Designed miniproteins, single chains, continued (4). Designs and how they scored, part 57

Each design is a single chain, and the fold is of that chain. pLDDT is the mean over its residues in the fold that is shown.

## One batch from the design tools (miniprotein)

Design m13958
Fold by ESMFold2-Fast:
Structure m13958 (fold): chain A 76 residues (1-76)
Amino acid sequence: SSMLERERQIQVDYEESMAILSIYMGDKESAKKMIEKLKEMKALDALQKLLDYAKRKGDKELEEYVKKKIEELKKE
């Protein structure tokens, strides 16, 4: 893996971790911002993980938001 690929993976891991924390704390606005960044980074695996966390939290709004971002990414 290149150094640029490594830097991207670190950023993905950071945004994913922050999104999980935001979901846990009920900060939907921050969670949505991190989810959008992950979509822009084309981090499909991270988005799928966040979908699982939103389902576990029972947050239907975040669940549908992440589903929409995953579907948008798959259409690219």
Scores: mean pLDDT 83

Design m13959
Fold by ESMFold2-Fast:
Structure m13959 (fold): chain A 62 residues (1-62)
Amino acid sequence: SDEGESLLGNVRRFLLDPRASPEEKQRAVDAIKRWVRGDPRLSPAEKQELIDGLNRLAQELI
């Protein structure tokens, strides 16, 4: 419903793709985390929530 939920949903879908290697998945998570940290539209709390979500997805699916 919000952009953060959409981002985490899209990342989860990519991490479930069997065609992507674990190395590709980890690089994608790391790149998205850098993008989130640099986004001036996001508050510090929103950034932390998205980073925590990305870390949980990587832990669960990689």
Scores: mean pLDDT 83

Design m13960
Fold by ESMFold2-Fast:
Structure m13960 (fold): chain A 65 residues (1-65)
Amino acid sequence: GGGPEAAEAARRAALAGSDARGAASAGFMWHKEYGGPEAGRRALEAALKGSDTEEAAELAQRGAL
């Protein structure tokens, strides 16, 4: 699983992105590295579902937990 540290990293990556797609990409790469492919996929889906950067960050964090 991704765990709390992976979730925090996904959230920070999403917030650093200029749009939901950028945030999704950053979250996916982080979770792939530390949580494995399934954690990366969940973070990507959560971030892409968000309508703005803050929403994308919230969903990426939840998807990574």
Scores: mean pLDDT 58

Design m13961
Fold by ESMFold2-Fast:
Structure m13961 (fold): chain A 104 residues (1-104)
Amino acid sequence: MRLLVIKTKNFTVTIRVLDERTAVVTVEGSPKAGELAEKIAEELERMGLEATTTKLSETRAQVIIRAESGEAAAEAALKAIESMLTEPLVQVSPTEYRTGDFKL
């Protein structure tokens, strides 16, 4: 299982490989979590991938992504997320990145 955590001013975003074709993005922290998840799904769909958004609470939402592999789904999610950031990602550990915030 591959796991990456991205921490921003208003959100914590976790990318997890679930299986051979599936990755999940979990967005937490803000009432805009659902809006951010929908924007991530839209960017993934623009990249030609299947993405399904689920609102889990007012401050938590999830995007399920299917690709050629779970790793490819996770890499696509990271690219989609990077395109939506105000500042570049800074790696603080092998599994954790930090940045300013999202362009919402």
Scores: mean pLDDT 84

Design m13962
Fold by ESMFold2-Fast:
Structure m13962 (fold): chain A 60 residues (1-60)
Amino acid sequence: SAEEEVRKAVEELKKKGVSKEGVVAYGMRLGSELGIPDSKVLEIVAEVLGLSVEEVEKIA
């Protein structure tokens, strides 16, 4: 699914040592390209980074 594509992409960026800001920015862009709501992208990124959605929203 599109959500799984975003999850896999942001997990890979995390493994490569990309910054939290970089992971959030990439996830938001990819989610927009795939037609996923911003709120859902923030949930996926928060779960992958081990942060709250509120913390990720402050970075985005």
Scores: mean pLDDT 84

Design m13963
Fold by ESMFold2-Fast:
Structure m13963 (fold): chain A 85 residues (1-85)
Amino acid sequence: SLRRFYQSTLNDLISGRSMRDDLYTQYLNTQRQADVLNQQDPDRGQQLQRQADQLRDLYDRYQRSVDSLQRQADLIRSNYNRQLS
């Protein structure tokens, strides 16, 4: 049913947003550590910068997936409301 499909999509969206936010927090913490270490130990700072860049790429990819799920949820909701009216 559309109602069940909508609920499933909302659950996926909630999970996706949680993972996106966790990735962003990890990125910010790693970037901060990289910035500090670049002043003390540039080689280690550069290694952490690579990790921060990878986390940022994962965040950006996940953000796009969340945006896609949001659009899907909005379309399902629109169709569900139309069928119930």
Scores: mean pLDDT 86

Design m13964
Fold by ESMFold2-Fast:
Structure m13964 (fold): chain A 78 residues (1-78)
Amino acid sequence: MLEEGIQALQKRVEELIKELEALGKTDEARRLRKQASQAFAELRTAVANGDSKGAVAALERLRQIEEEARKLIEEAKK
């Protein structure tokens, strides 16, 4: 259910970050990992507190992080 969805999202984000590291984009991967870690912490806190607005905001941030990672991967591949 909700926890499974969060775990699936976390796996997808981590896979993208690992691909960036493999492509030699170590600084970008490190930055995105830090941002993702913060956003997941915010998401879990919002869910635990029943804060729907905070949960939506954290999910939007994670979506933006995923999009940025995909763009950086495409740039690295040329």
Scores: mean pLDDT 82

Design m13965
Fold by ESMFold2-Fast:
Structure m13965 (fold): chain A 55 residues (1-55)
Amino acid sequence: MLEEHIERLERAIAANQELINLLKGKTSPFAKKVIETSKDMIQAYEKRKAELEAK
């Protein structure tokens, strides 16, 4: 149960990281906004994962 939640968070982190990698080097405001949003999402997921692992 806890392991399944952590696994889903890890998949979400990987998906956002892949999106950043696809968009890195693009200079459009849209691409920059998507990269920033994905970075924020990764930080939130990593924080949640750390909280779950601390229990």
Scores: mean pLDDT 80

Design m13966
Fold by ESMFold2-Fast:
Structure m13966 (fold): chain A 98 residues (1-98)
Amino acid sequence: AEKEAEEHIAKALEYAERGEAYAAQGQAALAQGDYQAALDYGELARRYGEEAARHGTEAVKLAPKEKVPRAVGAAIRGIGVETGGWLLRRRAEAGLAA
């Protein structure tokens, strides 16, 4: 139903926005050499991005034809946040191992 698709899009965007905020905090921590904080924020960004991608994907399945592009955009944004969080975690792990 259209309402269910809109609810999933809204949740995907909320999770993506929070994940992006965590990724920004993690990048700032990484720049300061705080690898533990960067690792923790990277994991938060990854998890929030994963939830955003999941909700965006469900929205694509439920969306009427005219709202599919918006649902796809929400899913892609979530995947981007998840990937960014994963990369931030890997960079932080490398810093901790050095």
Scores: mean pLDDT 90

Design m13967
Fold by ESMFold2-Fast:
Order: C-alpha cells, then sequence, then structure tokens
Structure m13967 (fold): chain A 79 residues (1-79)
C-alpha cells in the first residue's frame, strides 16, 4: 500500500473515532475507506492525491487539512 494511502486511512480512522462527527459524515468517510481498500493501489493513490489537492484549498495542505472540509462540501452539494 502506498504511504500516502496508508496516511489517508489513518486520518479517516482518527475522524471515525471523533464522537462530534455526524452519522452522514462518518458514512461518507467509511465509504471512502472501503473504496481505498478495494480499488487497485494506483487508483487509491490518485484518489488521495486529488483529495489533498481539493479545489478551494491552498497548495499541498495534505490530507488532514482537506478531507473533512471536502466531505462536508460534498454532503452540502448532495442536498
Amino acid sequence: MPEPVKHALEVIDELLADPTLSEDEKAMLKDLRDFLLTVPPGVALETVKAIAAYIGFPESKGIRETLLPMVRAELARKK
């Protein structure tokens, strides 16, 4: 497993342990975790890179800074 994907999974697990997150936020994080674990490593790596470079954030903030805002933006978009 590529190191950026492993780091992303660690961040997802940390967020899933946070009791202040909504069920919708946790469901989306679980879906992302399952996706990263089931796809080929190259696809998982490109997905993690895309999240780290999420539109609306300054350059290369990394997965910790972008993941939760991205999940929240996607949930708002679906409503």
Scores: mean pLDDT 72

Design m13968
Fold by ESMFold2-Fast:
Structure m13968 (fold): chain A 88 residues (1-88)
Amino acid sequence: SAVEAELKTLLAQINALLDEYQRAIDARAPVSVLEEILRQIEAQMKQLRVVLKRGEEAGVSTELVLEASKQMFSYLALQTDVEYRRRS
């Protein structure tokens, strides 16, 4: 379905940004670099929420819903990580 195709695209984009964030951590990048990656993730998460709302009426696969939930959890963890690093 069109909704499932949109979800797969957004999930792939978010996953790439999550990987970029982890690489930045491993490279000990400045907090400003982490904040910029997090801003990009936030924009994708806003789109993901809109597509998920459309998907709950369209009957998308459980696997895609679980993957979206996992990525949303990861995003919330990164928000906390950036706040902690900013205060250190």
Scores: mean pLDDT 84

Design m13969
Fold by ESMFold2-Fast:
Structure m13969 (fold): chain A 98 residues (1-98)
Amino acid sequence: MEAVELYLGIEYLRFERREIEELRERMKTSSPEEQQKLLKELVEKRNKLLEEHQKIMEEKAEEIAEELKKKGITVEELRKEWEEEAKRVGEETRRIAA
């Protein structure tokens, strides 16, 4: 199960990084009202992704774990990739404040 949690966590972090990058770019030309709408849209997208991941964990976790094992993907490799993606999300989040 830890491998599946890390795998989905990496997907979540990649989603966050992409959305934060797009938000930062759009914020440069947006009014305060538009900025509020963009933030609400991000929260809605985030919530939907988390709901999808929860469903995957409940319905397909064993199947995904078996696929990862067949591909030779280790928990250690996934943890390293998760840490790398987490750093990238942190950097992009800091840039939005500038």
Scores: mean pLDDT 80

Design m13970
Fold by ESMFold2-Fast:
Structure m13970 (fold): chain A 70 residues (1-70)
Amino acid sequence: MLASREQAIAGAIRAGLSREQAERAVEEAVKLGGEPLSGRDIAEGARRAGLSDEQANRAGAGAVIEAAEA
């Protein structure tokens, strides 16, 4: 499922990231796949932003959940 930038940030925060971490992860994800964002692109963006694999996977999953609940 594809998420908007706002849904991706909200999902990452819901997954336990700070707003600053979520924004950095989403910026890197946009560089990879553009908008709208896949959970995979968000996870890869989070890894590139210096987050752990666990945090990256949670951020990607959170964005997919946020998009599905909208």
Scores: mean pLDDT 78

Design m13971
Fold by ESMFold2-Fast:
Structure m13971 (fold): chain A 59 residues (1-59)
Amino acid sequence: SRIENLKKYTGKVRPEAIKTDLMLEMKTSDPAKQQEILAKLREIGMSDAEIARFLAARG
């Protein structure tokens, strides 16, 4: 799974690049994958407000 690779990066690589990859992955992911991606976004330091705005913009 691509999320497994992203999990590895989230702890050690630039947050900006990982955030972009996670957002793109969420665009085409199943609901279960979307929940995992949201957890990863929180782990890399995105605020609840940022996540909410991203979800609202995506619809």
Scores: mean pLDDT 65

Design m13972
Fold by ESMFold2-Fast:
Structure m13972 (fold): chain A 82 residues (1-82)
Amino acid sequence: MSEEELRKYIQELADKRIKLVKENTEKAIAESDDPEEKEFWKKVGEMLIEYYEALVNDPERAKKLFEELRKFVIEWYEKKKK
């Protein structure tokens, strides 16, 4: 596979995943009655979109963004455990 073909393939996958993230986070926000939970899903969606956008142009940044997203999700669930 050429570098150009690989980049196009990754871009097409990223575009499909970004669309699904937008649809899924919009649904999660709409189905939640808690303003804090709405804000959480909005941030998760934004971070996931940045991750998929970075996959094409900066794989090292994508890895860092994924680790930051994972930490954010863990911290949110730990905060909600009382």
Scores: mean pLDDT 80

Design m13973
Fold by ESMFold2-Fast:
Structure m13973 (fold): chain A 81 residues (1-81)
Amino acid sequence: MEEEFLEKAAEYALDLIKKEGADKVIEQLREARKQSTDPREIEGIDLFIEGAKAYKKGDEKKAKELFKEGLRLGFEAARAR
C-alpha cells in the first residue's frame, strides 16, 4: 500500500479523535467490531481502539503509529473483499 497515503490517513484519524473525543471514538469502534467478520478488519479495529487509548494517556506518537497499522490492515481486508 501507499506509505504516504497511510501516513496522511493516520494523521487525519488523529485529528478526528481530537475533535470527537477518544471515548466517543472507542465506543463507535467497539460497535463496528461487533459487525465485522473479517479477522484482519477486527484486528485493525482493535489497533484503532488501542491508538485511541494511547491518545487518552497523552501518547500521540503511539496513537498515530497504531492508527497507521490499523488502517493498513483495514485496507488489506477491503482489497480482499
Scores: mean pLDDT 79

Design m13974
Fold by ESMFold2-Fast:
Parts: structure tokens; sequence; C-alpha cells
Structure m13974 (fold): chain A 61 residues (1-61)
């Protein structure tokens, strides 16, 4: 069903959100140069999370 497909995408979104948070914590504990790399990875995962939520919303529309 559309609800099942959307739920799967939302679960994947939550996983990406958790990864983004993990990299932000690593950035806060790193040198400035390393922190830039970790913040880039965090932004990538946050963007993927947002994209998955938007796709889930479209399926349920």
Amino acid sequence: SAAEEAAKLRAQSEEKLALGGKYIKLANESTPDEARKYRFLAMKYYAESASLQLEADKIEA
C-alpha cells in the first residue's frame, strides 16, 4: 500500500537523520579541517533525509 511504502521511506529518512547527527558530534570533537569534512557529510545525510520525507509525502498525497 501507499502507507507501507511511505512508512519505509520515513524509516530510511530517520536513519539518515541519525547519521547526520553522528557526524555533527564528530565535527564538534575534531580539528577545524576535519570538522569541515564531517559537517559536509552531515549536510549530505540531512539533505537525503529531507528528500526521503518529501517522497513519502508525495506517495501519500
Scores: mean pLDDT 88

Design m13975
Fold by ESMFold2-Fast:
Structure m13975 (fold): chain A 68 residues (1-68)
Amino acid sequence: AAEVLRRARDAALPQLSPEEQAMLTALVDEALAKNSTELLYQGAEALERAGHTRMADILRRSLDAAEA
C-alpha cells in the first residue's frame, strides 16, 4: 500500500494548485499512517461531494495508474 500511495501522490501533485497539494499531502499522510489505499479512495469521494470534482478525478486516476 505505501508504494502505491506514494506513486499516486507523486503523479497527482504536479496537476494541483498549492492549496490542493496541501490537502492531498494531508490525505496521503493519513492513508500512509493506516497503510490503507482505501482511505485515499474515500478521500477522493469526500472531495467530490465537497465540489472538488477535478481534484477527485485526478486523485482517482493517479491511484488507478499507481496500482496498474
Scores: mean pLDDT 81

Design m13976
Fold by ESMFold2-Fast:
Structure m13976 (fold): chain A 67 residues (1-67)
Amino acid sequence: MEEEIRKWEEEVKEITAKTPNDEDRQAILAYYLKKAMELVGYSGLSEESREFLEENYEKGKKLVEEF
């Protein structure tokens, strides 16, 4: 778990460093954050925060896959 989260932190740093668009960077961060929360079983988010992550997850996933 901790090792996997660390790998994702390294991946997000590399991808976001090469992503010039701030909106795309935010979507990539939302993608990795949602993955990390699902891995640890964290459910303490507000409905608004969950909606934001769900909306940006697919965009971020696509951006990461295209990287």
Scores: mean pLDDT 75

Design m13977
Fold by ESMFold2-Fast:
Structure m13977 (fold): chain A 92 residues (1-92)
Amino acid sequence: SLLEKIKKDKKFADLYLAQNPDLGVAATLLDEFVKRGEWEKALEILRLMTEEQMELVLAASDLPKEVQDELRKRVEPQGELDMDKLWEIRES
């Protein structure tokens, strides 16, 4: 599956992320919100994503594995990333 390929092939994941700059922005915002203790906003960002997009964003973040695992437990990603909604979350 695409998800397994992303998890097992770091070069593939890096290339895929490079072709999706919106996911790179989401990864940066996720890292910032977690570092600021704004967990609710971090979870809201992840909820806008597919499972594959969430794994790419988590892989691109500077977050420790333990934090990534906790975020995975609390969120079930659905739909495609909506950049307008991402910016609304940032501004709130």
Scores: mean pLDDT 71

Design m13978
Fold by ESMFold2-Fast:
Structure m13978 (fold): chain A 87 residues (1-87)
Amino acid sequence: KPPSKEEAIEFLNRQVERVKEMFEELKEKYPELKAEIDAIIAELEAERAEILAEADRMSGREILLRAIALELRGIGDLIELEKKAKE
């Protein structure tokens, strides 16, 4: 069953908010990274807004794949940043 646009958008919003929460937790652990983390959160919000603006021209599957790609990139940035902070 392919996802509906509504289901894909709900997934996008849920995953972005989850990644944002993980970055907020990292910011509490490493306050020195606040500016860099705030910039990444702003970029995630901007990319979510871009996906939502294009949603009328995309299938639910395409929105879902973009949401997954955005989540994976966000998690990758989180891992890289935390690794650098631990050095």
Scores: mean pLDDT 86

Design m13979
Fold by ESMFold2-Fast:
Structure m13979 (fold): chain A 81 residues (1-81)
Amino acid sequence: MLDELQERLEALLAAHPEALGLLREVEEELLKQPELEPAEALERAAERLARAGLDELAELLREIRRLLEEEARKNGIGRPP
């Protein structure tokens, strides 16, 4: 599943090269907050892409976020004991 989402993400990024610049800006911001959870990082990237009109990429990142949250829940990670 994640591999399929990654392939779709790569295809969308190839179709929308402007998204790479936006994602780089988000990455630079996140490097200032290295303790930030991956789910929150993905949501920030999705919001930036959505503001640029790249709604399909934004929704794909949110789908990846949901899968990461589901995996963390299944493994008992990222939730209260």
Scores: mean pLDDT 73

Design m13980
Fold by ESMFold2-Fast:
Structure m13980 (fold): chain A 66 residues (1-66)
Amino acid sequence: MLEPPELSPESEKIREEMTERIREALAAGDREKALQEAIKGANKLQELESNENASKAVQQAFREAA
């Protein structure tokens, strides 16, 4: 299994928000909105974290949202 990324507290908040937005969109059946929320979160995470940590955070968000 992929291990959770080591994130700063700021990045962790972004990951949690992204996870909740993706979960809400998927529960509503809006896959396009889920993808847009993931893109928004990924862009914010890339500004604060390495590409590797940002990628792991996005992957974790999708796993937790599903």
Scores: mean pLDDT 75

Design m13981
Fold by ESMFold2-Fast:
Structure m13981 (fold): chain A 85 residues (1-85)
Amino acid sequence: SRLEEINAEAEKLSEDEINFATRLFDKDGDGTISSEELQNVISNLNLSPEDEAFARSLLDDNGTIGPEKIPKLFALIKLHVKQQN
């Protein structure tokens, strides 16, 4: 399943890749990704409805993606980029 692919890719990420992803997405330096920042990612990458739904599922009750879920967002983006190549 797509969820299994994303989780498997996230588990393969090195500490350096996770740190890179965190710095790349956390432009405000607050350690989280806002729903507005996530919407920009979705729009710029033209994610499929399935990938968009998964990305939105990473938002917590406060409407942010915490640092523990950033690796899954980065894994989804890596898989999407590979699929578009």
Scores: mean pLDDT 77

Design m13982
Fold by ESMFold2-Fast:
Structure m13982 (fold): chain A 82 residues (1-82)
Amino acid sequence: EKKKQLAEQLKKEAKEKRKLAILYYAQSGLYTMRRQSLLIGGTATPDTVAALDAKAAQYDALGQQLLEESKQLEQQAKEIEK
């Protein structure tokens, strides 16, 4: 009973981290699109491009970290259920 509740909680936390990872990947994509828009519009400067690239990389890294944490929680839940 207690092990089943703990496994269920870990699965819920894993799902929440996956949803948040998707949102962070979407934010990374928005910064990439903004960078492209500035390049097409001829208003891009090295500083603005570097800033947008840094933000895109930051959100991509955060999404990757959350996805990895989600996988670890799912594995822990499976081990508890055995």
Scores: mean pLDDT 85

Design m13983
Fold by ESMFold2-Fast:
Structure m13983 (fold): chain A 79 residues (1-79)
Amino acid sequence: DYFEELEKRIKELEEWRKKARQRTSAEFDAINARIAELEKQYEELKDTDPEKAKQYLDEIFDLGVEVLKLAVDSILDEK
């Protein structure tokens, strides 16, 4: 039932929005620390294992998007 799944996703999105503001600092720090670790691994492996390095790069990109989302929430918290 698509409507049942849609209702579930809407409720999850509402909870996610509420919790995003409350988790901004801790989650922001955790994601930035993870990006730094992955970037170091990418630099070390980009010449020796490009396939694995590409996976790290993809993870960095995804985490970068999450950091941008949290930064937007942080701007709202400034006011």
Scores: mean pLDDT 67

Design m13984
Fold by ESMFold2-Fast:
Structure m13984 (fold): chain A 76 residues (1-76)
Amino acid sequence: DEEKEKEIEEKLSSVPEEEIKRILEEMRKRMAEAAAAGDREAMLEAYLEALRELLDKAGASEEEKEWAVKKFLETA
């Protein structure tokens, strides 16, 4: 669904750069902690939490968030 992808991208482009930076830094910290513990599931959860938070800041609906998570899992 290319149209949904474009809509989400447009919404994400409206998120302030500083918010994006903060969310990504928090994600990297959580991923590094999970990696040090050998917890691959926790690494995935850290990424998905960051994705959901970015979409939330962008004003995405719950349906759009679920679509983005599903799309990521299908392509990873």
Scores: mean pLDDT 77

Design m13985
Fold by ESMFold2-Fast:
Structure m13985 (fold): chain A 88 residues (1-88)
Amino acid sequence: MTEEEGIELIEEAMREAGFSEEQVELVRRMIEEGADEREIVERLRELGVTPEQLARFLLELARRMGAPYSDEELEARARELTAALEAL
């Protein structure tokens, strides 16, 4: 997958998770500058993005990258990720 294709998948996952176009553009810029997943997540938390919204984004990204999760498995993982993010 090219860098451009990877960015498009992330943008689609963010829009599906309810992120604003300003947040999508910020993440695109960070990826173009070489930021890793951890840096992106930390930046989004700094902007007041909720653990629940971050969990939805990560699950949607995994789904779009071809991870074969059922809806039940996605819900279970969303609860786990939300709890983990709230523990920070």
Scores: mean pLDDT 73

Design m13986
Fold by ESMFold2-Fast:
Structure m13986 (fold): chain A 65 residues (1-65)
Amino acid sequence: GPSAERGRAAAEEAIRLAEEGRLEEAQKLGTLSVIDLEESGDSAAAREAGARIGEAMRRAQERGG
């Protein structure tokens, strides 16, 4: 359904926001992307998106601190 495609696009944008140091927006959008992917029935994509977003946010915090 449209939620899976939207979830993937949102996850990609969340990673970009994290790389730009916009961590609050990245976390909010990232959470919504994982929920959308999980509700679409693609649990593997949801887990992968969550891991990639979390890693991007962690790296951004380490570079900015």
Scores: mean pLDDT 82

Design m13987
Fold by ESMFold2-Fast:
Structure m13987 (fold): chain A 80 residues (1-80)
Amino acid sequence: LDDEKQEVIESLKEQRKYFEEKAKENPELKEIYDEMVELYEEAIKKIEAAKSMDELKKILVELQQKLAELLEKLGEKVLS
């Protein structure tokens, strides 16, 4: 569990950094990218507190669902 948590946390930190850079590169989309960064930060905190592999998996599914909603909003803004 601890090894899996660390691996996932490192991956999420890299993804968070990616969206932080995207927010800097695209000021017009900053609000959406900032929301994505916040989702990763909250997911990392939840994973650090996770007590089982099932809890870890549930947190990742929730993150994926929320991220998909923000990606849809991002697509709508880019196409506008």
Scores: mean pLDDT 81

Design m13988
Fold by ESMFold2-Fast:
Structure m13988 (fold): chain A 69 residues (1-69)
Amino acid sequence: MILSADQVEAAARRLVEEGRITPEQAGALVDEVQRRGSLSEEELRKLALELGLTEEQAEALVEEAKTLL
């Protein structure tokens, strides 16, 4: 599934509100996804890991973004 920058931003914001990722991690992720415009679930997972999120955090982000579609 292709995810928009807006969906990833909304998902990251929700994970920050839940205390699952930091605002700094969310900001870095949003900046990169906005630069790309859109990305697949696998690209989002890989990006999250590259930005220092754990595997658990990356999976939570992907699942949250998918529920916002």
Scores: mean pLDDT 80

Design m13989
Fold by ESMFold2-Fast:
Parts: C-alpha cells; sequence; structure tokens
Structure m13989 (fold): chain A 82 residues (1-82)
C-alpha cells in the first residue's frame, strides 16, 4: 500500500480541497483537521504516525477518513456560516 507523508499545512490544504471547508473559518478547519488526525490514528494505529510537523499515513486510510459523513456535514455548516 502506498504511504503518504504530509505536513500539517499540506493535510489542512488537502482536507479543505476534499471537504470544501475553507480557510475563511480557520478555527473550524483546525478543529476538523484535529478530528481527522484522531480518526486516522483509530483506523490504522500501526500505520499512522502523527508528528509535530508531519503525518505519515497509508493513502487508503487517508481516503477513508476524508470520506467520513460527519466531515461532509461540517463542510455544509461552514458554507452556511460564510
Amino acid sequence: MKVVTLSHEELKALFSERTGVSDKNPELLDLEVETLLENLRLLDPEGVVIGEETVTVPEAVLEEALADPLLAEIQRLVEAAG
């Protein structure tokens, strides 16, 4: 399985791109990325390494976490608030 290493900023950018949560609400984006990191750790505790500056994660695990229905709901709330 392909493993991806992303900085926290790259992960935020990818999350924003995939979910539509914009940087116009940075506090909500930060909260959602924190939730994503916890979900990644729960999905693959052995394959996911969360460092201070980078996250290393299997690509399939990242895609599964980004497809979470709760994240889609938060995306809609952010769009309504902007």
Scores: mean pLDDT 71

Design m13990
Fold by ESMFold2-Fast:
Structure m13990 (fold): chain A 80 residues (1-80)
Amino acid sequence: SEEIKELVRELVRAAIENDTEEVKELIKKLVELGMDELAAQAIALAARVPLEEAEKVINGLDVPEELKEVALETIKEVKK
């Protein structure tokens, strides 16, 4: 859903900015929409590591491929 994609983009941005409270709220919203909590936490963690490691973390997640693509593209866009 577009809502889940936008929440993933917001989670990546908040994690890169080290906005801990916003990260917690976005994880909660993603879990309420059916995402596994560990997967949402792993996306936030991936946003904070080098891109090569982020790709390994995100590609290993049990989430739809479309959400993996959104997370990785957002990381690439924010981390120049």
Scores: mean pLDDT 86

Design m13991
Fold by ESMFold2-Fast:
Structure m13991 (fold): chain A 82 residues (1-82)
Amino acid sequence: SEEAKKILETAKEVQKVLEESDPLDVEKLLEKIEEVALKSESEKVRERVEKVKEENKNASPEEKLKALIKALQEILAEVLAS
């Protein structure tokens, strides 16, 4: 499906960020992953990430990153199960 292709392309871009980034620089990693996800061609990815950002607005950078990665993993799992 078209939506699945867009989600997989976003997952590929997130994977590249994870491979090229220092995992100990949580704030920078969070910023880069948020940027990739919000620029995703998938409306489903953009809407879920915006919701996760609002729900975790007052959370620590580490908690925000964990919530964001979990949301992206759930979306990817839904696509791979289909």
Scores: mean pLDDT 84

Design m13992
Fold by ESMFold2-Fast:
Structure m13992 (fold): chain A 83 residues (1-83)
Amino acid sequence: SVEETAVFLKRYLGLPEELARKIAEAMEKLGIKPNEVISDEDIEKIAELTGVPKETLEKIREYLRKIVEQGVSAASLPPVKLE
């Protein structure tokens, strides 16, 4: 759900609630899960839907990829520093 994805992004990547919710809504609309590999095309679509800069989304994708590939707990990841 959008709520579950937003909570995941907020808790695990340290995103502000409004930003996490916008990205979560876009991801759910596109059928993308936080535990899936996000393509460059997906980044462009999310940027178009949310107005979030592609550079910010690429940084978020990098952190999500580390979670998926390493099977790490969110608690073991450093917080994402976004401008």
Scores: mean pLDDT 71

Design m13993
Fold by ESMFold2-Fast:
Structure m13993 (fold): chain A 91 residues (1-91)
Amino acid sequence: SMELIQQIEEEGKKTLKILENTLKAAPLVREKVEELKKKAEEQIKSLIDEARKDPSKAQEALQKVQELLKEVEEESLRLIEESARLEALLR
Protein backbone atom coordinates (compact mmCIF):
# COMPACT_ATOMS: atom_id res chain seq x y z
CA SER A 1 0.00 0.00 0.00
CA MET A 2 1.23 3.50 -0.88
CA GLU A 3 -0.13 4.72 2.47
CA LEU A 4 2.03 2.21 4.40
CA ILE A 5 5.14 3.20 2.41
CA GLN A 6 4.42 6.88 3.20
CA GLN A 7 4.14 5.99 6.92
CA ILE A 8 7.48 4.12 6.77
CA GLU A 9 9.09 7.19 5.11
CA GLU A 10 7.65 9.56 7.77
CA GLU A 11 8.79 7.34 10.68
CA GLY A 12 12.22 7.13 9.00
CA LYS A 13 12.39 10.94 8.72
CA LYS A 14 11.55 11.26 12.44
CA THR A 15 14.30 8.76 13.30
CA LEU A 16 16.93 10.63 11.25
CA LYS A 17 15.89 14.03 12.71
CA ILE A 18 16.39 12.65 16.25
CA LEU A 19 19.89 11.47 15.25
CA GLU A 20 20.79 14.87 13.67
CA ASN A 21 19.73 16.57 16.92
CA THR A 22 21.69 13.99 18.95
CA LEU A 23 24.88 14.71 16.94
CA LYS A 24 24.60 18.36 18.12
CA ALA A 25 23.60 17.50 21.72
CA ALA A 26 26.22 14.74 22.32
CA PRO A 27 29.55 16.12 20.97
CA LEU A 28 31.81 13.98 23.24
CA VAL A 29 30.32 10.71 21.88
CA ARG A 30 29.95 11.90 18.24
CA GLU A 31 31.53 8.72 16.81
CA LYS A 32 28.90 6.54 18.57
CA VAL A 33 26.08 8.80 17.30
CA GLU A 34 27.46 8.70 13.72
CA GLU A 35 27.64 4.87 13.84
CA LEU A 36 24.03 4.67 15.12
CA LYS A 37 22.94 7.12 12.36
CA LYS A 38 24.66 5.05 9.63
CA LYS A 39 22.97 1.83 10.86
CA ALA A 40 19.56 3.56 11.09
CA GLU A 41 19.89 5.06 7.56
CA GLU A 42 20.78 1.62 6.13
CA GLN A 43 17.86 -0.10 7.95
CA ILE A 44 15.33 2.58 6.89
CA LYS A 45 16.49 2.43 3.25
CA SER A 46 16.30 -1.40 3.31
CA LEU A 47 12.78 -1.41 4.81
CA ILE A 48 11.46 1.16 2.29
CA ASP A 49 13.05 -0.76 -0.61
CA GLU A 50 11.61 -4.08 0.66
CA ALA A 51 8.09 -2.57 1.01
CA ARG A 52 8.29 -1.05 -2.50
CA LYS A 53 9.37 -4.39 -4.07
CA ASP A 54 6.89 -6.53 -2.09
CA PRO A 55 3.76 -4.75 -0.75
CA SER A 56 2.91 -7.84 1.38
CA LYS A 57 5.96 -6.95 3.54
CA ALA A 58 4.91 -3.28 4.01
CA GLN A 59 3.07 -3.91 7.31
CA GLU A 60 6.08 -5.77 8.80
CA ALA A 61 8.42 -3.02 7.51
CA LEU A 62 6.25 -0.37 9.21
CA GLN A 63 6.40 -2.27 12.52
CA LYS A 64 10.20 -2.57 12.22
CA VAL A 65 10.70 1.16 11.47
CA GLN A 66 8.44 2.07 14.44
CA GLU A 67 10.53 -0.23 16.67
CA LEU A 68 13.72 1.38 15.29
CA LEU A 69 12.31 4.86 16.12
CA LYS A 70 11.71 3.82 19.77
CA GLU A 71 15.19 2.26 20.04
CA VAL A 72 16.82 5.38 18.53
CA GLU A 73 14.87 7.67 20.93
CA GLU A 74 16.06 5.63 23.95
CA GLU A 75 19.68 5.25 22.74
CA SER A 76 19.87 8.97 21.81
CA LEU A 77 18.84 9.92 25.36
CA ARG A 78 21.54 7.61 26.78
CA LEU A 79 24.19 9.07 24.44
CA ILE A 80 23.24 12.66 25.40
CA GLU A 81 23.52 11.70 29.09
CA GLU A 82 26.90 10.00 28.47
CA SER A 83 28.22 13.11 26.65
CA ALA A 84 27.02 15.37 29.50
CA ARG A 85 28.70 13.14 32.10
CA LEU A 86 31.99 13.27 30.15
CA GLU A 87 31.74 17.08 29.89
CA ALA A 88 31.30 17.30 33.70
CA LEU A 89 34.46 15.20 34.21
CA LEU A 90 36.48 17.61 32.00
CA ARG A 91 35.57 20.58 34.25
Scores: mean pLDDT 88

